# Designs tried in a protein design run: designed miniproteins, single chains, continued (2). Part 104

Each design is a single chain, and the fold is of that chain. pLDDT is the mean over its residues in the fold that is shown.

## One batch from the design tools (miniprotein)

Design m7623
Fold by ESMFold2-Fast:
Structure m7623 (fold): chain A 73 residues (1-73)
Amino acid sequence: EREEKIKKILEEARKVAEEAVEKGLSPDEVLELLAPYFDELDELGASKEARLEFLDILAKALKAIAERKKAER
């Protein structure tokens, strides 16, 4: 079912984002890894709410990477 597929995509995206942050990947690498999940959500006709959840996952990952890099001297 569509809703179940959307939920799985969001769960996978969150896991991939968290692992990428822990591995110290760059923002560009994180975007490249997450782009296919966003495309799948769009193809499935995901709701605005599901897309916002995806954007929140991406934003949190990018924020964590940016904060880590700003702490470097």
Scores: mean pLDDT 80

Design m7624
Fold by ESMFold2-Fast:
Structure m7624 (fold): chain A 57 residues (1-57)
Amino acid sequence: SSAERQVAFLEALLAQERRRMEEEIAATTNEEEKAKLREQLAAAEARLAQLIAELRA
């Protein structure tokens, strides 16, 4: 279905973004900035989970 295709696309985007941000977190030496990046990643994951749930509704 088109919904499952959209879900697969969103999951692929999340996997790519997670990898990129994990690399940035690992490269960052500032602890405050690391915390902000982790919060941003968590927020992005939560938002994508919500969108996936809405697409499957």
Scores: mean pLDDT 83

Design m7625
Fold by ESMFold2-Fast:
Structure m7625 (fold): chain A 123 residues (1-123)
Amino acid sequence: SMGRLKKKFSWTLGLVLDYITAGDKELGFEASNLHDKLSELLENEADGKEIGLVMYEIRRIMKEAFEKRKSELSPYEEQTINQFLKQIGEILQDLYDGKMSMREALQKVTEVSEEFLNTIMRQ
């Protein structure tokens, strides 16, 4: 159902945000606020353009957090985060260009987030 997809999307993206912003209290706070706003927009069935803009802001915060801690990451972690950010950027671009529905975007972001978490949690 759409309700189950929205919950899974929010939960998995939230876990990725926590991982990428780990150790930075200021960026972590900003990420948490954007994630709360995204969840509220999804619950209220807000306009897809507004949802897309918040997702672009979330991706920007992730990129900023990544760049700040890049020198502290293993080559494997750096590659994994870069690939995740690239995939999210491609999904958001397809959503913006009307090549993908909101449902398809939520599904693909959820799948990419799960793949990221499965990859990074392996020792």
Scores: mean pLDDT 88

Design m7626
Fold by ESMFold2-Fast:
Structure m7626 (fold): chain A 85 residues (1-85)
Amino acid sequence: SDELDLFRDYMDQILSLVPEKAKPEVRQVRDEVLEWMDQMLAQGVDPLTVLDKARRRFLREVLEVLKKYSDNPSLDESYIRNLLL
């Protein structure tokens, strides 16, 4: 699906933009989300349902990583949310 490919590209873009100290944990989140998506698609789950759940999971878990490495988590949340829109 073009939408799933765009989301994969989006996760890679976010990984490139986060602070260097956060990159290993954000990479781990990306890899876990990608693996989960592939498992759900292999089980025949609807791609749009997989995409919705993957987006919510990725956003939540990346924001938690950024809270550990940012002096201003609220600005990082706004930045990531703007990139999702």
Scores: mean pLDDT 81

Design m7627
Fold by ESMFold2-Fast:
Structure m7627 (fold): chain A 68 residues (1-68)
Amino acid sequence: MREEIMRGIDAYGTDEKVSRDGAAARLTLALFDRLGGRLERARATLEGLARSDDPEIAAAARALLAEL
C-alpha cells in the first residue's frame, strides 16, 4: 500500500498540473504512516503539507498534526 502511494506521488511529481494531487497523496501517505505507528514520518510529512498553498491540504495537515 505505502509503496503504491509512493509510486503515485512520483508520477504526480513529473506533471506540473497534478502537483495538488501529489500533495493529497502525501496526506494519504502520512495517514498510513500514522496508522502504522510511524509517527515521526507522519509528523514530518504533515509539517511540510501544513505549509501548502492549498488551504484544504494545509488545514487537513494541521488537524492531523494536532492529533499526533
Scores: mean pLDDT 69

Design m7628
Fold by ESMFold2-Fast:
Structure m7628 (fold): chain A 59 residues (1-59)
Amino acid sequence: DAVEQIRKEMEKWGVKKETIDKLIETLKDKSASLDEVQEILVEVFEEIEKGPAEKIGKE
């Protein structure tokens, strides 16, 4: 269940549900362009960087 593992990890990292869903759909599309993947990954990493920092309890 690679897709479920990815969703669970990103949820733990504080990524928005919408962003996780978009990433999973893009990864499932074997025809997806790198541009599409990069845009979603940028969103994911931005949310990880901002969101979990405080949730972890340290700066």
Scores: mean pLDDT 69

Design m7629
Fold by ESMFold2-Fast:
Parts: C-alpha cells; structure tokens; sequence
Structure m7629 (fold): chain A 94 residues (1-94)
C-alpha cells in the first residue's frame, strides 16, 4: 500500500528530504490513480516539514482543526494524521 511504502521509506531513510521521498515513491508507482494519491500525500508532507526533511513534521492549521494535534510529530504519526484528514474529506489512502 502507499501508506506502508511511505512508512518504510521514512523509517529506513530518516534524514532524506521530502523531495527525495517524492522521487522514490513516484518512481515505484505506475498506476495514474495511485500516483495522484501519492502526489497529494507528498504535497501535504512537504507543507508539514519545517526543514524540508522527513525527520519531523508539524501539522498545518487545516490538519490541526480536523485532528486536534498541534505539536511536532514523527513521519509515521504524520501519515496517520493525513489518513484521518483525507477520510474526513471522503477520500482514502491506499
């Protein structure tokens, strides 16, 4: 799944940039729908990264309003917040 792929890449490469994560993820996905989902998730991770890396994420005001989380989070926690955010908008992450 996209969630498992993102979680694994962040865990194995904790110092990579969100841009490098984007390139690795999109290089492994050929399905247009899955690529669109990945691009949306990666866009939000980029907005949440204060230094451009996957080391730590800060929820955006929109995510804070929906999830109630307003403190810095790990990559896995950031993915969990995005799953909840998209679900409340009627979308699913594969």
Amino acid sequence: SLYDLLKELIREHPDMTVEELREKVLASITDPRERAEAAAVLHHLGLMSPDGTVREFVPTPALKKITGVDEPVTGEEALDLLVEYFKKQGRTIS
Scores: mean pLDDT 83

Design m7630
Fold by ESMFold2-Fast:
Structure m7630 (fold): chain A 71 residues (1-71)
Amino acid sequence: SELDALLAELRALLAEAGVPQAEIDAIVAAIRNKDFERAERLLARVSLRLDAEQRARLGALFRRAAALVES
């Protein structure tokens, strides 16, 4: 699905940035459960490990995934 593809890209981006698998799993679970408050808190925390380009890509992937689960 389009959502699964976006979440796979989000997982790959975070893994490449050295984010632990448990934190990646928590972010993906929060998005799938429409817990956007939790997802945004977790993403803000991991963003400290990312450069500006990675943060921009992460933000775009999150917004697209959130829009799909709200549909």
Scores: mean pLDDT 86

Design m7631
Fold by ESMFold2-Fast:
Formats: C-alpha cells, sequence, structure tokens
Structure m7631 (fold): chain A 72 residues (1-72)
C-alpha cells in the first residue's frame, strides 16, 4: 500500500524534522527507533540527511512516526 518513492520518503521525514515535529521539540529519536526496530543513530542520521538510507529503513521509520502521532 505504500507507493512513495525513496526521495518522497526522505523529503517527508526532513519536512517533519524542520517543522519541529521530530527531534528536540517533537517525537524523540529514541521513541522512533524503538518503534521502528532500528538504532537511534540510524534515525538521527536519516532525519538529518547524513546518510542515504534504503527504502526499507525509511518505511520502518515513517511507519513508526505515523503510529506515534496517532497514539497522541
Amino acid sequence: MKKYSKEELVAKLRQLHEAGLIGERGLSYEDIAKKAGVSVKTVRDVVEGKIDPSEETLEKILKAVEELFESH
């Protein structure tokens, strides 16, 4: 059901970070990492644009972010 390109997934995460919805003022990297089943470093580096992640990693992170927003 997820039809987003890798570039669209990266752009969505970056927009959420720039809006303050992820990170210091929003969802913690630790909570996202725990929900997504990835390391905190991976979440931080992906959101900050320091690495070029796989689509699988991006989908796991975005799914975790969406689920955490729905629980709020």
Scores: mean pLDDT 74

Design m7632
Fold by ESMFold2-Fast:
Structure m7632 (fold): chain A 52 residues (1-52)
Amino acid sequence: FKVGDEVEVIVSPNYGLRGVVVDILDTDDGPRPVVKILENGDGISGDFARKI
């Protein structure tokens, strides 16, 4: 993932909604993307999204 990548949410309740990667956090397990869901503005981990 890269900042600006388009993604699809793969978990409820926002399953199938579109998002954009807005940040990549450096964690002990490696880089973790932060996704903003475009429809409702909610934040979600990139672990729960798929790159389009």
Scores: mean pLDDT 77

Design m7633
Fold by ESMFold2-Fast:
Parts: structure tokens; sequence; C-alpha cells
Structure m7633 (fold): chain A 92 residues (1-92)
């Protein structure tokens, strides 16, 4: 079911609008780099960082699905958990 969940998530993430992809990418970047201060970047730099981070996350999910390797699956699931927890924290 983990592989099936990852496939469904990947399809959903790739169907997101460009704006949504940037928002999620930024949230992932901020979680993995807590020392990152958004105020130190220009709007263009933040957009680039968000886009790059989102693309990296997609690559990780695709790698996990393609290889099925336990470590890759574990890493992909961790990224998903981090994103969900971060979003929940920001909504409350």
Amino acid sequence: SIKEKLEELLEKLESLSEEEQKELGLRIALHFSPELDPSKYSPEELEELAKETFEAAIGLLKSALATGHPKNLEAAEEVIKILEEYEKEKEE
C-alpha cells in the first residue's frame, strides 16, 4: 500500500498548479532548512528555491517508485510526513 499511496500522491503533486507547487516547495525547504530566513531572499530567489525543492521532492518520489528500495521508500515517506505536519502546524 505504501507504493500505491506514493503513486497516487505523485500523480496529485504533478497535477498541481504552478502556484501550488511553489507553495509546497517553499514549505519543504523551510522544514529541512530551519536556519533559512525567507527575508534574506528576494521574491525571485524564494520562487526559484521553492521550485527547485519541489522538483527534488518529485525526483525522490519517482526514484522510490522506480527502485522500490526500502531506503528510498522510507525517505519518500519521511518527506511526505514532514510536509503534512508542517501544513497542519501552519493551519493551527
Scores: mean pLDDT 73

Design m7634
Fold by ESMFold2-Fast:
Structure m7634 (fold): chain A 88 residues (1-88)
Amino acid sequence: MKKIEQAARRAAEEVTERLRRMAAAGEDVHLTPEIMQEMLRETIRRELTKLSGGVEPSEEEIEQALELYKKIRQERAVEEARKLLAEA
């Protein structure tokens, strides 16, 4: 499960950086939840493939990585909100 967790963390960083880059460039960042979900799924698939030496991940592995990504993001969002409230 280590590679699934690494893929989820890497995908979270890559998607966040891509969105930040688009916003900084003044690009139209009208991403629906569906488009965002698809982009994340593609990123996870690519990261899992790299970590597996070019072996295609199963849909089950992709779903597991997505579930871990959601959990990690939720925990980070709570921590970030606490920091913002502490600075207010």
Scores: mean pLDDT 72

Design m7635
Fold by ESMFold2-Fast:
Structure m7635 (fold): chain A 97 residues (1-97)
Amino acid sequence: KPTVLEVARKASEAILKLVEERHPDAVEAFRQASDELIAEIEKNPDLTVDEALALLSRKIVELGRQLGLPLDTIREIVRAAVKAAAEALGVKLSSTP
């Protein structure tokens, strides 16, 4: 039931929180990239969640490399985005008791 835009916003919030904690100097760059992604999704309502997440992951990797972030940090940011997106979609990550 969540829209692609809502899922992308939740993923972006998780990214910004992690970046603020690990590399605060990069926060504004990731915020701008997130805003650009949200605008791109708003212009293309036919984008699927998977396509939007692929675009988000690509922007994270490219920006992280440009800023000289460690590969492990880039991987953590991507994983946080995917986890937030899965939670927004209502996907359970643990077995129900």
Scores: mean pLDDT 77

Design m7636
Fold by ESMFold2-Fast:
Structure m7636 (fold): chain A 89 residues (1-89)
Amino acid sequence: MDTYQRGIDYFQQGRYGEAVRLLTPLADQGDARAQGVVAIAYARLGRYDDAIRWADRAVQINRTVGMAALRVMARMGVEEARRRLEEWR
């Protein structure tokens, strides 16, 4: 099974820590999809500083993917994600 898909499966099961552990190596290698999912997973864990750092990295690699992650985080109530979306509008 693709490592990314396994990470998504953990994320969908609410196993956010396991999703982060599995996807972080892909995110470190520059996979914007993995960076976006890691950002949202950290937000689900209440680790907003980590979430924003990974979302910022995703925006730098792929703006569409990074902005999508920020929109999900903003809908979850992450205030800093809302501020970033306003600054880039």
Scores: mean pLDDT 85

Design m7637
Fold by ESMFold2-Fast:
Structure m7637 (fold): chain A 108 residues (1-108)
Amino acid sequence: SVLAFTPVDVKVLLQLKNISPELLERAVLRVNALHKLATGSTKLADPAKNPAAYRLGLTLVVAGNIFKDIPDEKVEEKIDQIFDFVLKNLGISREELDKVVEELKKKL
């Protein structure tokens, strides 16, 4: 299945510079799971027509900016802080996110 956000999209949105393929895959799955939870779709929603997609995109960009100064040696901690911020601001539980991540893994 085609993901809404590619690895390149996620690196840009979250301001990730040097990241292992394994950590990047984890971040890509989480961003796509958040999109599925926010919009109900695995296909990229138009943020101009979908307020939930707009809010998700804005929250991801804001999180990437807030945590931009965390050094590459702490990229795993940076990712965890980004997603904790996003989950809190969108009112999504970690359990809901993890469930959708597992569903997406089975479709890849």
Scores: mean pLDDT 84

Design m7638
Fold by ESMFold2-Fast:
Structure m7638 (fold): chain A 101 residues (1-101)
Amino acid sequence: MITLEDLKKFAEYMVKDPEKALRDLKASAETLRFIFPLLDDEQLEVLAPGLVALYRAHPEETIEVLKEIFKYVPKETIERFLEQVAKIDPEAAARLREALL
């Protein structure tokens, strides 16, 4: 079971080492595709700062990786995630929304 502590540690990892975190996300894209629809709003809120950090460091690669992760994820799940991103960086959320939805 994925815990809030596990998600928080991964978000901190995304902030500290965005390049390596993007590589790991790309390698795990198929697994993450099944995990994202299972995440509640609290779990998405914990992940959002990490994904904002990835986007700010490597915008094009982050979009490419997120497109692979979200390829068959319900639009509602993607929108819920982008709502958490918008609380931190509304411009990043708008750009990600145009790319992913």
Scores: mean pLDDT 83

Design m7639
Fold by ESMFold2-Fast:
Structure m7639 (fold): chain A 63 residues (1-63)
Amino acid sequence: SMMEKEKKELLEKMKEAVEKWDEVNLPSDNKEAKEIYELKLMYDNVKIFGYEKVKKAVEEVKK
């Protein structure tokens, strides 16, 4: 399904961000570092709570 493909693409981007964060020491005041860190935190939450629960929480915050 289209949602399944979007989910896989997002999870791959999160995984790449985690790998990049672990491989290089990025400055905390760097915009790219902040974006990578936020993706890493989202990926950690997905591993603990599952994608659907994290997606629902994000949608509730946007209201």
Scores: mean pLDDT 66

Design m7640
Fold by ESMFold2-Fast:
Structure m7640 (fold): chain A 72 residues (1-72)
Amino acid sequence: DDAALEAGVEAAVGAVRRALTDERGISREEAAARVREEIAALRAMLPNMDPRTQEIVRRLVAEAEALLAAAR
C-alpha cells in the first residue's frame, strides 16, 4: 500500500526533525551521524527497489538531507 508507505516516510521525516532539534540527552552531531548512516543505507538499496518505492525513498532522502543542511 503506497499510502501506508508514504505515511511511514512522513513519520520517519518527523522523527529525523525531532532528533535533530531535541535538546535533551542527544548531541546534534550524534543525531546527524545517525541520519547520514541511514541515508547511505537507503541510497545503497535504491537500485534494487521498484520505481514507486524509489520515488518515495528519494523524497525521504532529500528531506533528510535538507534537515541535515539546516542543522549546521
Scores: mean pLDDT 70

Design m7641
Fold by ESMFold2-Fast:
Structure m7641 (fold): chain A 77 residues (1-77)
Amino acid sequence: SIEELIERLKKEFEEALAYIKTLPVEEAKKVLEGLIAYLDRAIETIRERLGDSPAAQKLIALLEEMKKRLEAELEKL
């Protein structure tokens, strides 16, 4: 279900972010920049393929929140 996917993505995101915080600053910056670019492409792809369905809106909202958190972490470095 979409709810199970969202919960899995949230868990994987928190684990990935914790790992990134263990990296040297320059490596962390590069990984964060790459993930932000990846999320931008993922959001655009979901909008193109799924339109504005409720499931698409929930996924896009989650990915946009993840992107904002990554941008905030990048600004702290």
Scores: mean pLDDT 87

Design m7642
Fold by ESMFold2-Fast:
Structure m7642 (fold): chain A 63 residues (1-63)
Amino acid sequence: AVAELLAQAAELRARAEQLRAKAREYISLGVTEDSYRNTDKAVDLYRQARRALAEAEALEAAL
């Protein structure tokens, strides 16, 4: 159903925003604790956010 796909796309966009916020938190921690580990987590979260946005756009394009 179109409404279900739009709802899923909206949730994916919201999730991408939350993942970006979490990535910024890890970057902030990097200078205090373990820069390598925190930077790696931040990069992974940014990648997940981009994938979520791409998936949302693909769902919207399928409509």
Scores: mean pLDDT 76

Design m7643
Fold by ESMFold2-Fast:
Structure m7643 (fold): chain A 83 residues (1-83)
Amino acid sequence: AADPKILEEVQALKAQGKDPVEASKILVDKYVTGQTPAIQVQKLRSRIVDALTEVYGDAFTPELRQEFGKYFDAKYKELSDAA
């Protein structure tokens, strides 16, 4: 199930005119840290995907899901390497 706090934030970002990728990048920049253990970062990734799917539906296409995954993985690596 989608995380209620993340769901609220995705709804607010959509109301501001953000697309699913823009919203996902904002959430990644806010929630992902280099100190997050790998198991918790995977759960965070799933929670963001669930919230984006719930709020954006069909607008969160398979192509945008792939773009999100690449951005999330790259950002976590960048922050982990810097920590």
Scores: mean pLDDT 78

Design m7644
Fold by ESMFold2-Fast:
Structure m7644 (fold): chain A 92 residues (1-92)
Amino acid sequence: DLTLEILEQTLALLKEAAKRDGPLSELNARLAELTEKILEAFKNKDIEKIEELIKAFLEEMRASLGPEEQELLDFLESRLNGLLLAIKQALS
């Protein structure tokens, strides 16, 4: 399953990126945690759980990031919603 392989490789890359010092290390760690939970829900074919995980992540990011980071939030929302659509198509 190409989608499963992409998710597993993305998780590995995010975990590695989170080990590096930099302004995105915390974000990469949070994205790795989200991707790991999405991967588990994907294996269980639980689309509702994946939607819940993405919604909760975006709500936490909106609470943690300031208004000057709105472009980053918009980018993350667009990318995560795109991933959700791809997963829905793969599980249909």
Scores: mean pLDDT 78

Design m7645
Fold by ESMFold2-Fast:
Structure m7645 (fold): chain A 79 residues (1-79)
Amino acid sequence: SLSTEELLARTRAHLQALIDKLKSLLPAEQQASVTARLNALADRFLAALRAGDLAAQQATNEEIIALGREAVALVMENE
């Protein structure tokens, strides 16, 4: 069984891995901005998980997904 602390640590590690992967695909200028925004949202999401705030979890998760999709689309748009 995983403790709440273990689940939060694993969630943070997964989010950091995603951020690191996206960072490697972006130019330095966009990399800094996207990384800062993703880290801020990751921290908000973890805080919402710790508080058991489902509304904040949903809102923050939606923002993470939207930003992630935006970053991936930006990378894929390069022709």
Scores: mean pLDDT 79

Design m7646
Fold by ESMFold2-Fast:
Structure m7646 (fold): chain A 94 residues (1-94)
Amino acid sequence: MDKDKLAKSIKDSIDDMKKNGASKKQINDFARHAMKGLKVSGLSKKDIYEIGKKAGISKSIVDKGMTIKPKPITNPAVGKASNKVSDTIISQSS
């Protein structure tokens, strides 16, 4: 795998985005998606770090890209069974 060519391609894309006035957030979003793409392509964690470093991407952004997890939509858990117990006192004067 030519990691240098991959890193250069990503870096060139980031540099182009900067020249076109992309915000820091847009550049970081692109970098995270690029790192996720490398992970989905079957590259090892080590290879992704090497490519990210060569492309000038900070370690924190590389970490974020690799840890992007789809948020699972969990149906509201039941288990809110009525656990309310009320003690009623009786008041009888007779």
Scores: mean pLDDT 65

Design m7647
Fold by ESMFold2-Fast:
Structure m7647 (fold): chain A 66 residues (1-66)
Amino acid sequence: MEPRLFSPEELARLDELIRLAEAGQRPEPVDLDWVPNDPEAARQSTEVAERMIPVQLRLQAERAAG
């Protein structure tokens, strides 16, 4: 099966969550880890995590600076 777990709606939601996180908001995140227990889903989660790293680093940098 082809990896296409994130629909356009989910991608837009993730992008929105990133923006909210950068703004210091605390939305209720969706746990993508709750997708069906498939090893392919875990691999997709890794790709999402890599894209979330810059946001997390930015938030941590803000905390360290403040």
Scores: mean pLDDT 58

Design m7648
Fold by ESMFold2-Fast:
Structure m7648 (fold): chain A 77 residues (1-77)
Amino acid sequence: SSEKEREELEKEFKELLKEGQEVSGKMVEKNMPMEYIEEMQKIFDKIGEYMKKKDYKKAKETLEEFKKKIEEAKKKL
């Protein structure tokens, strides 16, 4: 059901938010460009927007994009 998808997405979103915050902190310590942090913030905002609209398919797709961005950032640190 859409409700179960929402709960699973919220759980992943919460975990990725924590990881994204930790990665952003390390980016600042490494003096990486501010644009990297801004790009991740925009993706995060899109996930929230899709969740509010109950567009769980788009929310899931955007969450996967956010996850990939975090992994790419971790490889550069």
Scores: mean pLDDT 76

Design m7649
Fold by ESMFold2-Fast:
Structure m7649 (fold): chain A 91 residues (1-91)
Amino acid sequence: SMDIEKIEKLIKLAKEEAKELGIDASEELKLLEEVLEKLREGKELTAEQQAILDGAINAVEAIEKALENYEKHELTEESRKRIERIEEMLK
């Protein structure tokens, strides 16, 4: 399903960026993984989990739109590599 695919892409992207930046994103990733698990099991989401799902969908769409704009901007090597990574993960 489209929602499952979008959350899987966001989790993959968030894990990779957290690793590259050396930040602890474990709490946020756990929330996304709990939503993903419920969707895979066909279970009903809580209102909070539905908000997380809606936010995840919006985040993926915003990232895709931002990638189109970054092709037109002068970027640092680090930023360019991050954009290339995100683009690959969204394929």
Scores: mean pLDDT 73

Design m7650
Fold by ESMFold2-Fast:
Structure m7650 (fold): chain A 87 residues (1-87)
Amino acid sequence: TEVLRATLNGWSYAAVLGEDPEELARAAEEEARALEPGRSLVGIASPRAEELAEAARRIAEETGVPVVAARSETGEIVAEAGVMEAL
């Protein structure tokens, strides 16, 4: 698992890349907890990204930080959690 961090135009980003969904979910949660809600985003890239949809939702709900999961081969976004206002 690889973690990339960047700050751009007042936004803080963390990207977690790898293959194992359990390891990626743990790393994404750690990065989300290190970020402040508001101008922040965690991205996850994996060939098994569809297995991360529930973890993305849970992390976004617990931390208030949006989480996006995408297939590493295609860039297809398979989960978007916390990126839209929901009641």
Scores: mean pLDDT 79

Design m7651
Fold by ESMFold2-Fast:
Structure m7651 (fold): chain A 97 residues (1-97)
Amino acid sequence: MAADLEAYERFLEILREDLRRALEAIRQGDLERAAAILERLIVETQTMAAWLESRGMHELAAFLREIAAKLREALEALRQGDAERARRLVEETLEEL
């Protein structure tokens, strides 16, 4: 239980750091770099959510699935060239963490 929470907390720190990197890439106009970061984070967040669910941590798993959904929306905005929408979605996600 405690070790599972520590793994979750470490994952949130990694997620915050990588989202800050994605946000900086968006601000610099490097949308390809931002998209690559978000694509990786979506996969990692889904993997962590699945692991938490397998450990019976359904509420934390549900929270990370909501985060993954927001990251998918930000990634779609980047793919459409909507850097402003992507920036807002990444900032909102950081505020929820």
Scores: mean pLDDT 89

Design m7652
Fold by ESMFold2-Fast:
Structure m7652 (fold): chain A 62 residues (1-62)
Amino acid sequence: VDEAIEQARRATEAFNEALKKGKSEEEALKEAQKALPPGWRAEVVTLPDGSKTVGVVPPEPL
């Protein structure tokens, strides 16, 4: 199982929960970042329809 996929799911859940609680996108991104292990990074991705989600970047190097 790709670790990046599992981390993306966790970050997305934290991001969406923060938004549901009325937090800003910046605060929601911070909550997503806290859900990830050290070295991983969460980033906001804007989709073509204007909706936003979270992507994750694994620590480099391999």
Scores: mean pLDDT 76

Design m7653
Fold by ESMFold2-Fast:
Structure m7653 (fold): chain A 66 residues (1-66)
Amino acid sequence: ALEIIEKLKEVADENGRIKEEKLKEILLENGYSEETADEIVKLSDLDGDGYVDVRVAGLILLEMAK
């Protein structure tokens, strides 16, 4: 979980955001199922604008790791 969060921060833009497709790609590369990756992306896109705040995604990943 922590390693993925660091990776998300590395690929994020200047505002800490990434595209939904990029988040899904990283999750799938790290062994998450397509169903789980889609759920995380949907929950992380709070504004529905196709971009995800990596801090929000990170919090969701930490919660799922419990």
Scores: mean pLDDT 76

Design m7654
Fold by ESMFold2-Fast:
Formats: C-alpha cells, sequence, structure tokens
Structure m7654 (fold): chain A 86 residues (1-86)
C-alpha cells in the first residue's frame, strides 16, 4: 500500500516539474533570472525531490498518505501560479 502512495507522489512531482520546465522562460523573467539560471534551479529541485521520495519510503502509511494530500495541494497551487504567468 505504501508503495502505491510513493508512486503517486513521484508521478505528481514529475508532473509539476514538467510544468515548471514548460514555463521556465516566463518564470525566469518573473524572478529576474536568466533561462540558464532557471534551468540550474530546476535541476537542483529535481535532485531534492528525488531525495524527498526516498524519505517517503521510510514513513508510516498514515504519514505517507498525509504527505500525498499535501503534495497534491502544492502541485495544484504551482499549476495555478503558472497559469497566472501566461
Amino acid sequence: KKEEIVKKIKELLKEALEALRENKEAIAKELGLSVEEMEELLEELEKRLEELVKKVSELSVEEAEELLKKTEEVVEETKRELERLK
């Protein structure tokens, strides 16, 4: 059961990262960064997310379910912010 939760979290985080990459130029402009700096930030974020997923596998099922719910909320908010940039 915990494995299914971890898989869902991975899928949501991957979806969020793909959305950020698709909008990297608009985000970089809003943040006052170059596109290259934004690409470096996204690469760092990807590494940190992989580390987070490893930690999720060490959580209890209840803790993992709570994190999944929080991840869904954060991903949805991220997508809304990206829509505002367009």
Scores: mean pLDDT 76

Design m7655
Fold by ESMFold2-Fast:
Structure m7655 (fold): chain A 83 residues (1-83)
Amino acid sequence: MMASTVEEAKELADKAYEGKYGKKGASEALIAAGTAEALSRMKIAVAKSGGISLSPEEQAKLDKDIKLGREATKKAEEALKKN
């Protein structure tokens, strides 16, 4: 059970925090959230370095994904400490 999107990573982290998946679910959520955040940051860096213009909508989505990934990471870390 590996999240393929940042939204899935956040949902997994929330459920792990509520104890549904315990430490194993929290660990999976942490990996998924960290990966999603890193990929979004990389996309922004590549676009900037490559001279690619991101639309305001694309930039807003990536910023949202980074924030959501950070929230998911924090929630997963709290779930690991709780369990």
Scores: mean pLDDT 74

Design m7656
Fold by ESMFold2-Fast:
Structure m7656 (fold): chain A 84 residues (1-84)
Amino acid sequence: SSSDEALQASINLLRALSLVEEIRLRSRRGEDVPQEVVDELIAAAKSLPEDLKQLFLEELRRIAEESENPEFAETLRAIVERIE
C-alpha cells in the first residue's frame, strides 16, 4: 500500500543517514571506510523514491561542501556520483 511504501522509504532514508554518520565518524578517527559501508549506503539511496533520492543527494552535497575533512568530503562526492 502507499502507506507501507512511505514507511519503507522513511526507513531506507534513516538507514542511509545512519551510514553517512558512520562514514563521518570513521573519517574523523582517520580510519579507512570499509567498501561494504559505502556499497550499503549507495544501495539504500538507490532504493529511495526519486524525489527523496534527489533530496538525499542535495543533502550529501551540502555535507561535503560544509565538511572540514577533505577525505570525508571526497568520499561523499564519489558516493553522489555512483548514486546518480
Scores: mean pLDDT 86

Design m7657
Fold by ESMFold2-Fast:
Structure m7657 (fold): chain A 92 residues (1-92)
Amino acid sequence: SNKEKALELLKEAAELLLEERLRRQPAPAEEVERARALIDEIAEETLEALLGKKKEELEEILEELEEKRETLEPEAQRIADLVIEAIEKVLE
């Protein structure tokens, strides 16, 4: 379903964001394990929040993300692309 696809995209975006942060600023193993344990919960809560938004609000978020995407480095662009696709799945 589109909801399941959106959730998987949000989980992938969260994983990439964590990997990029760790690449720039390494963290202790226990902190990384806590962050990873929260990824599924954060992705599910993010999806629920998106599903609760009006179509107009989601379209505004998409426009802002698409605009900001052009100014981001490649790694951040990939994360933005996953979030954009997740919101598009929510709008379907």
Scores: mean pLDDT 83

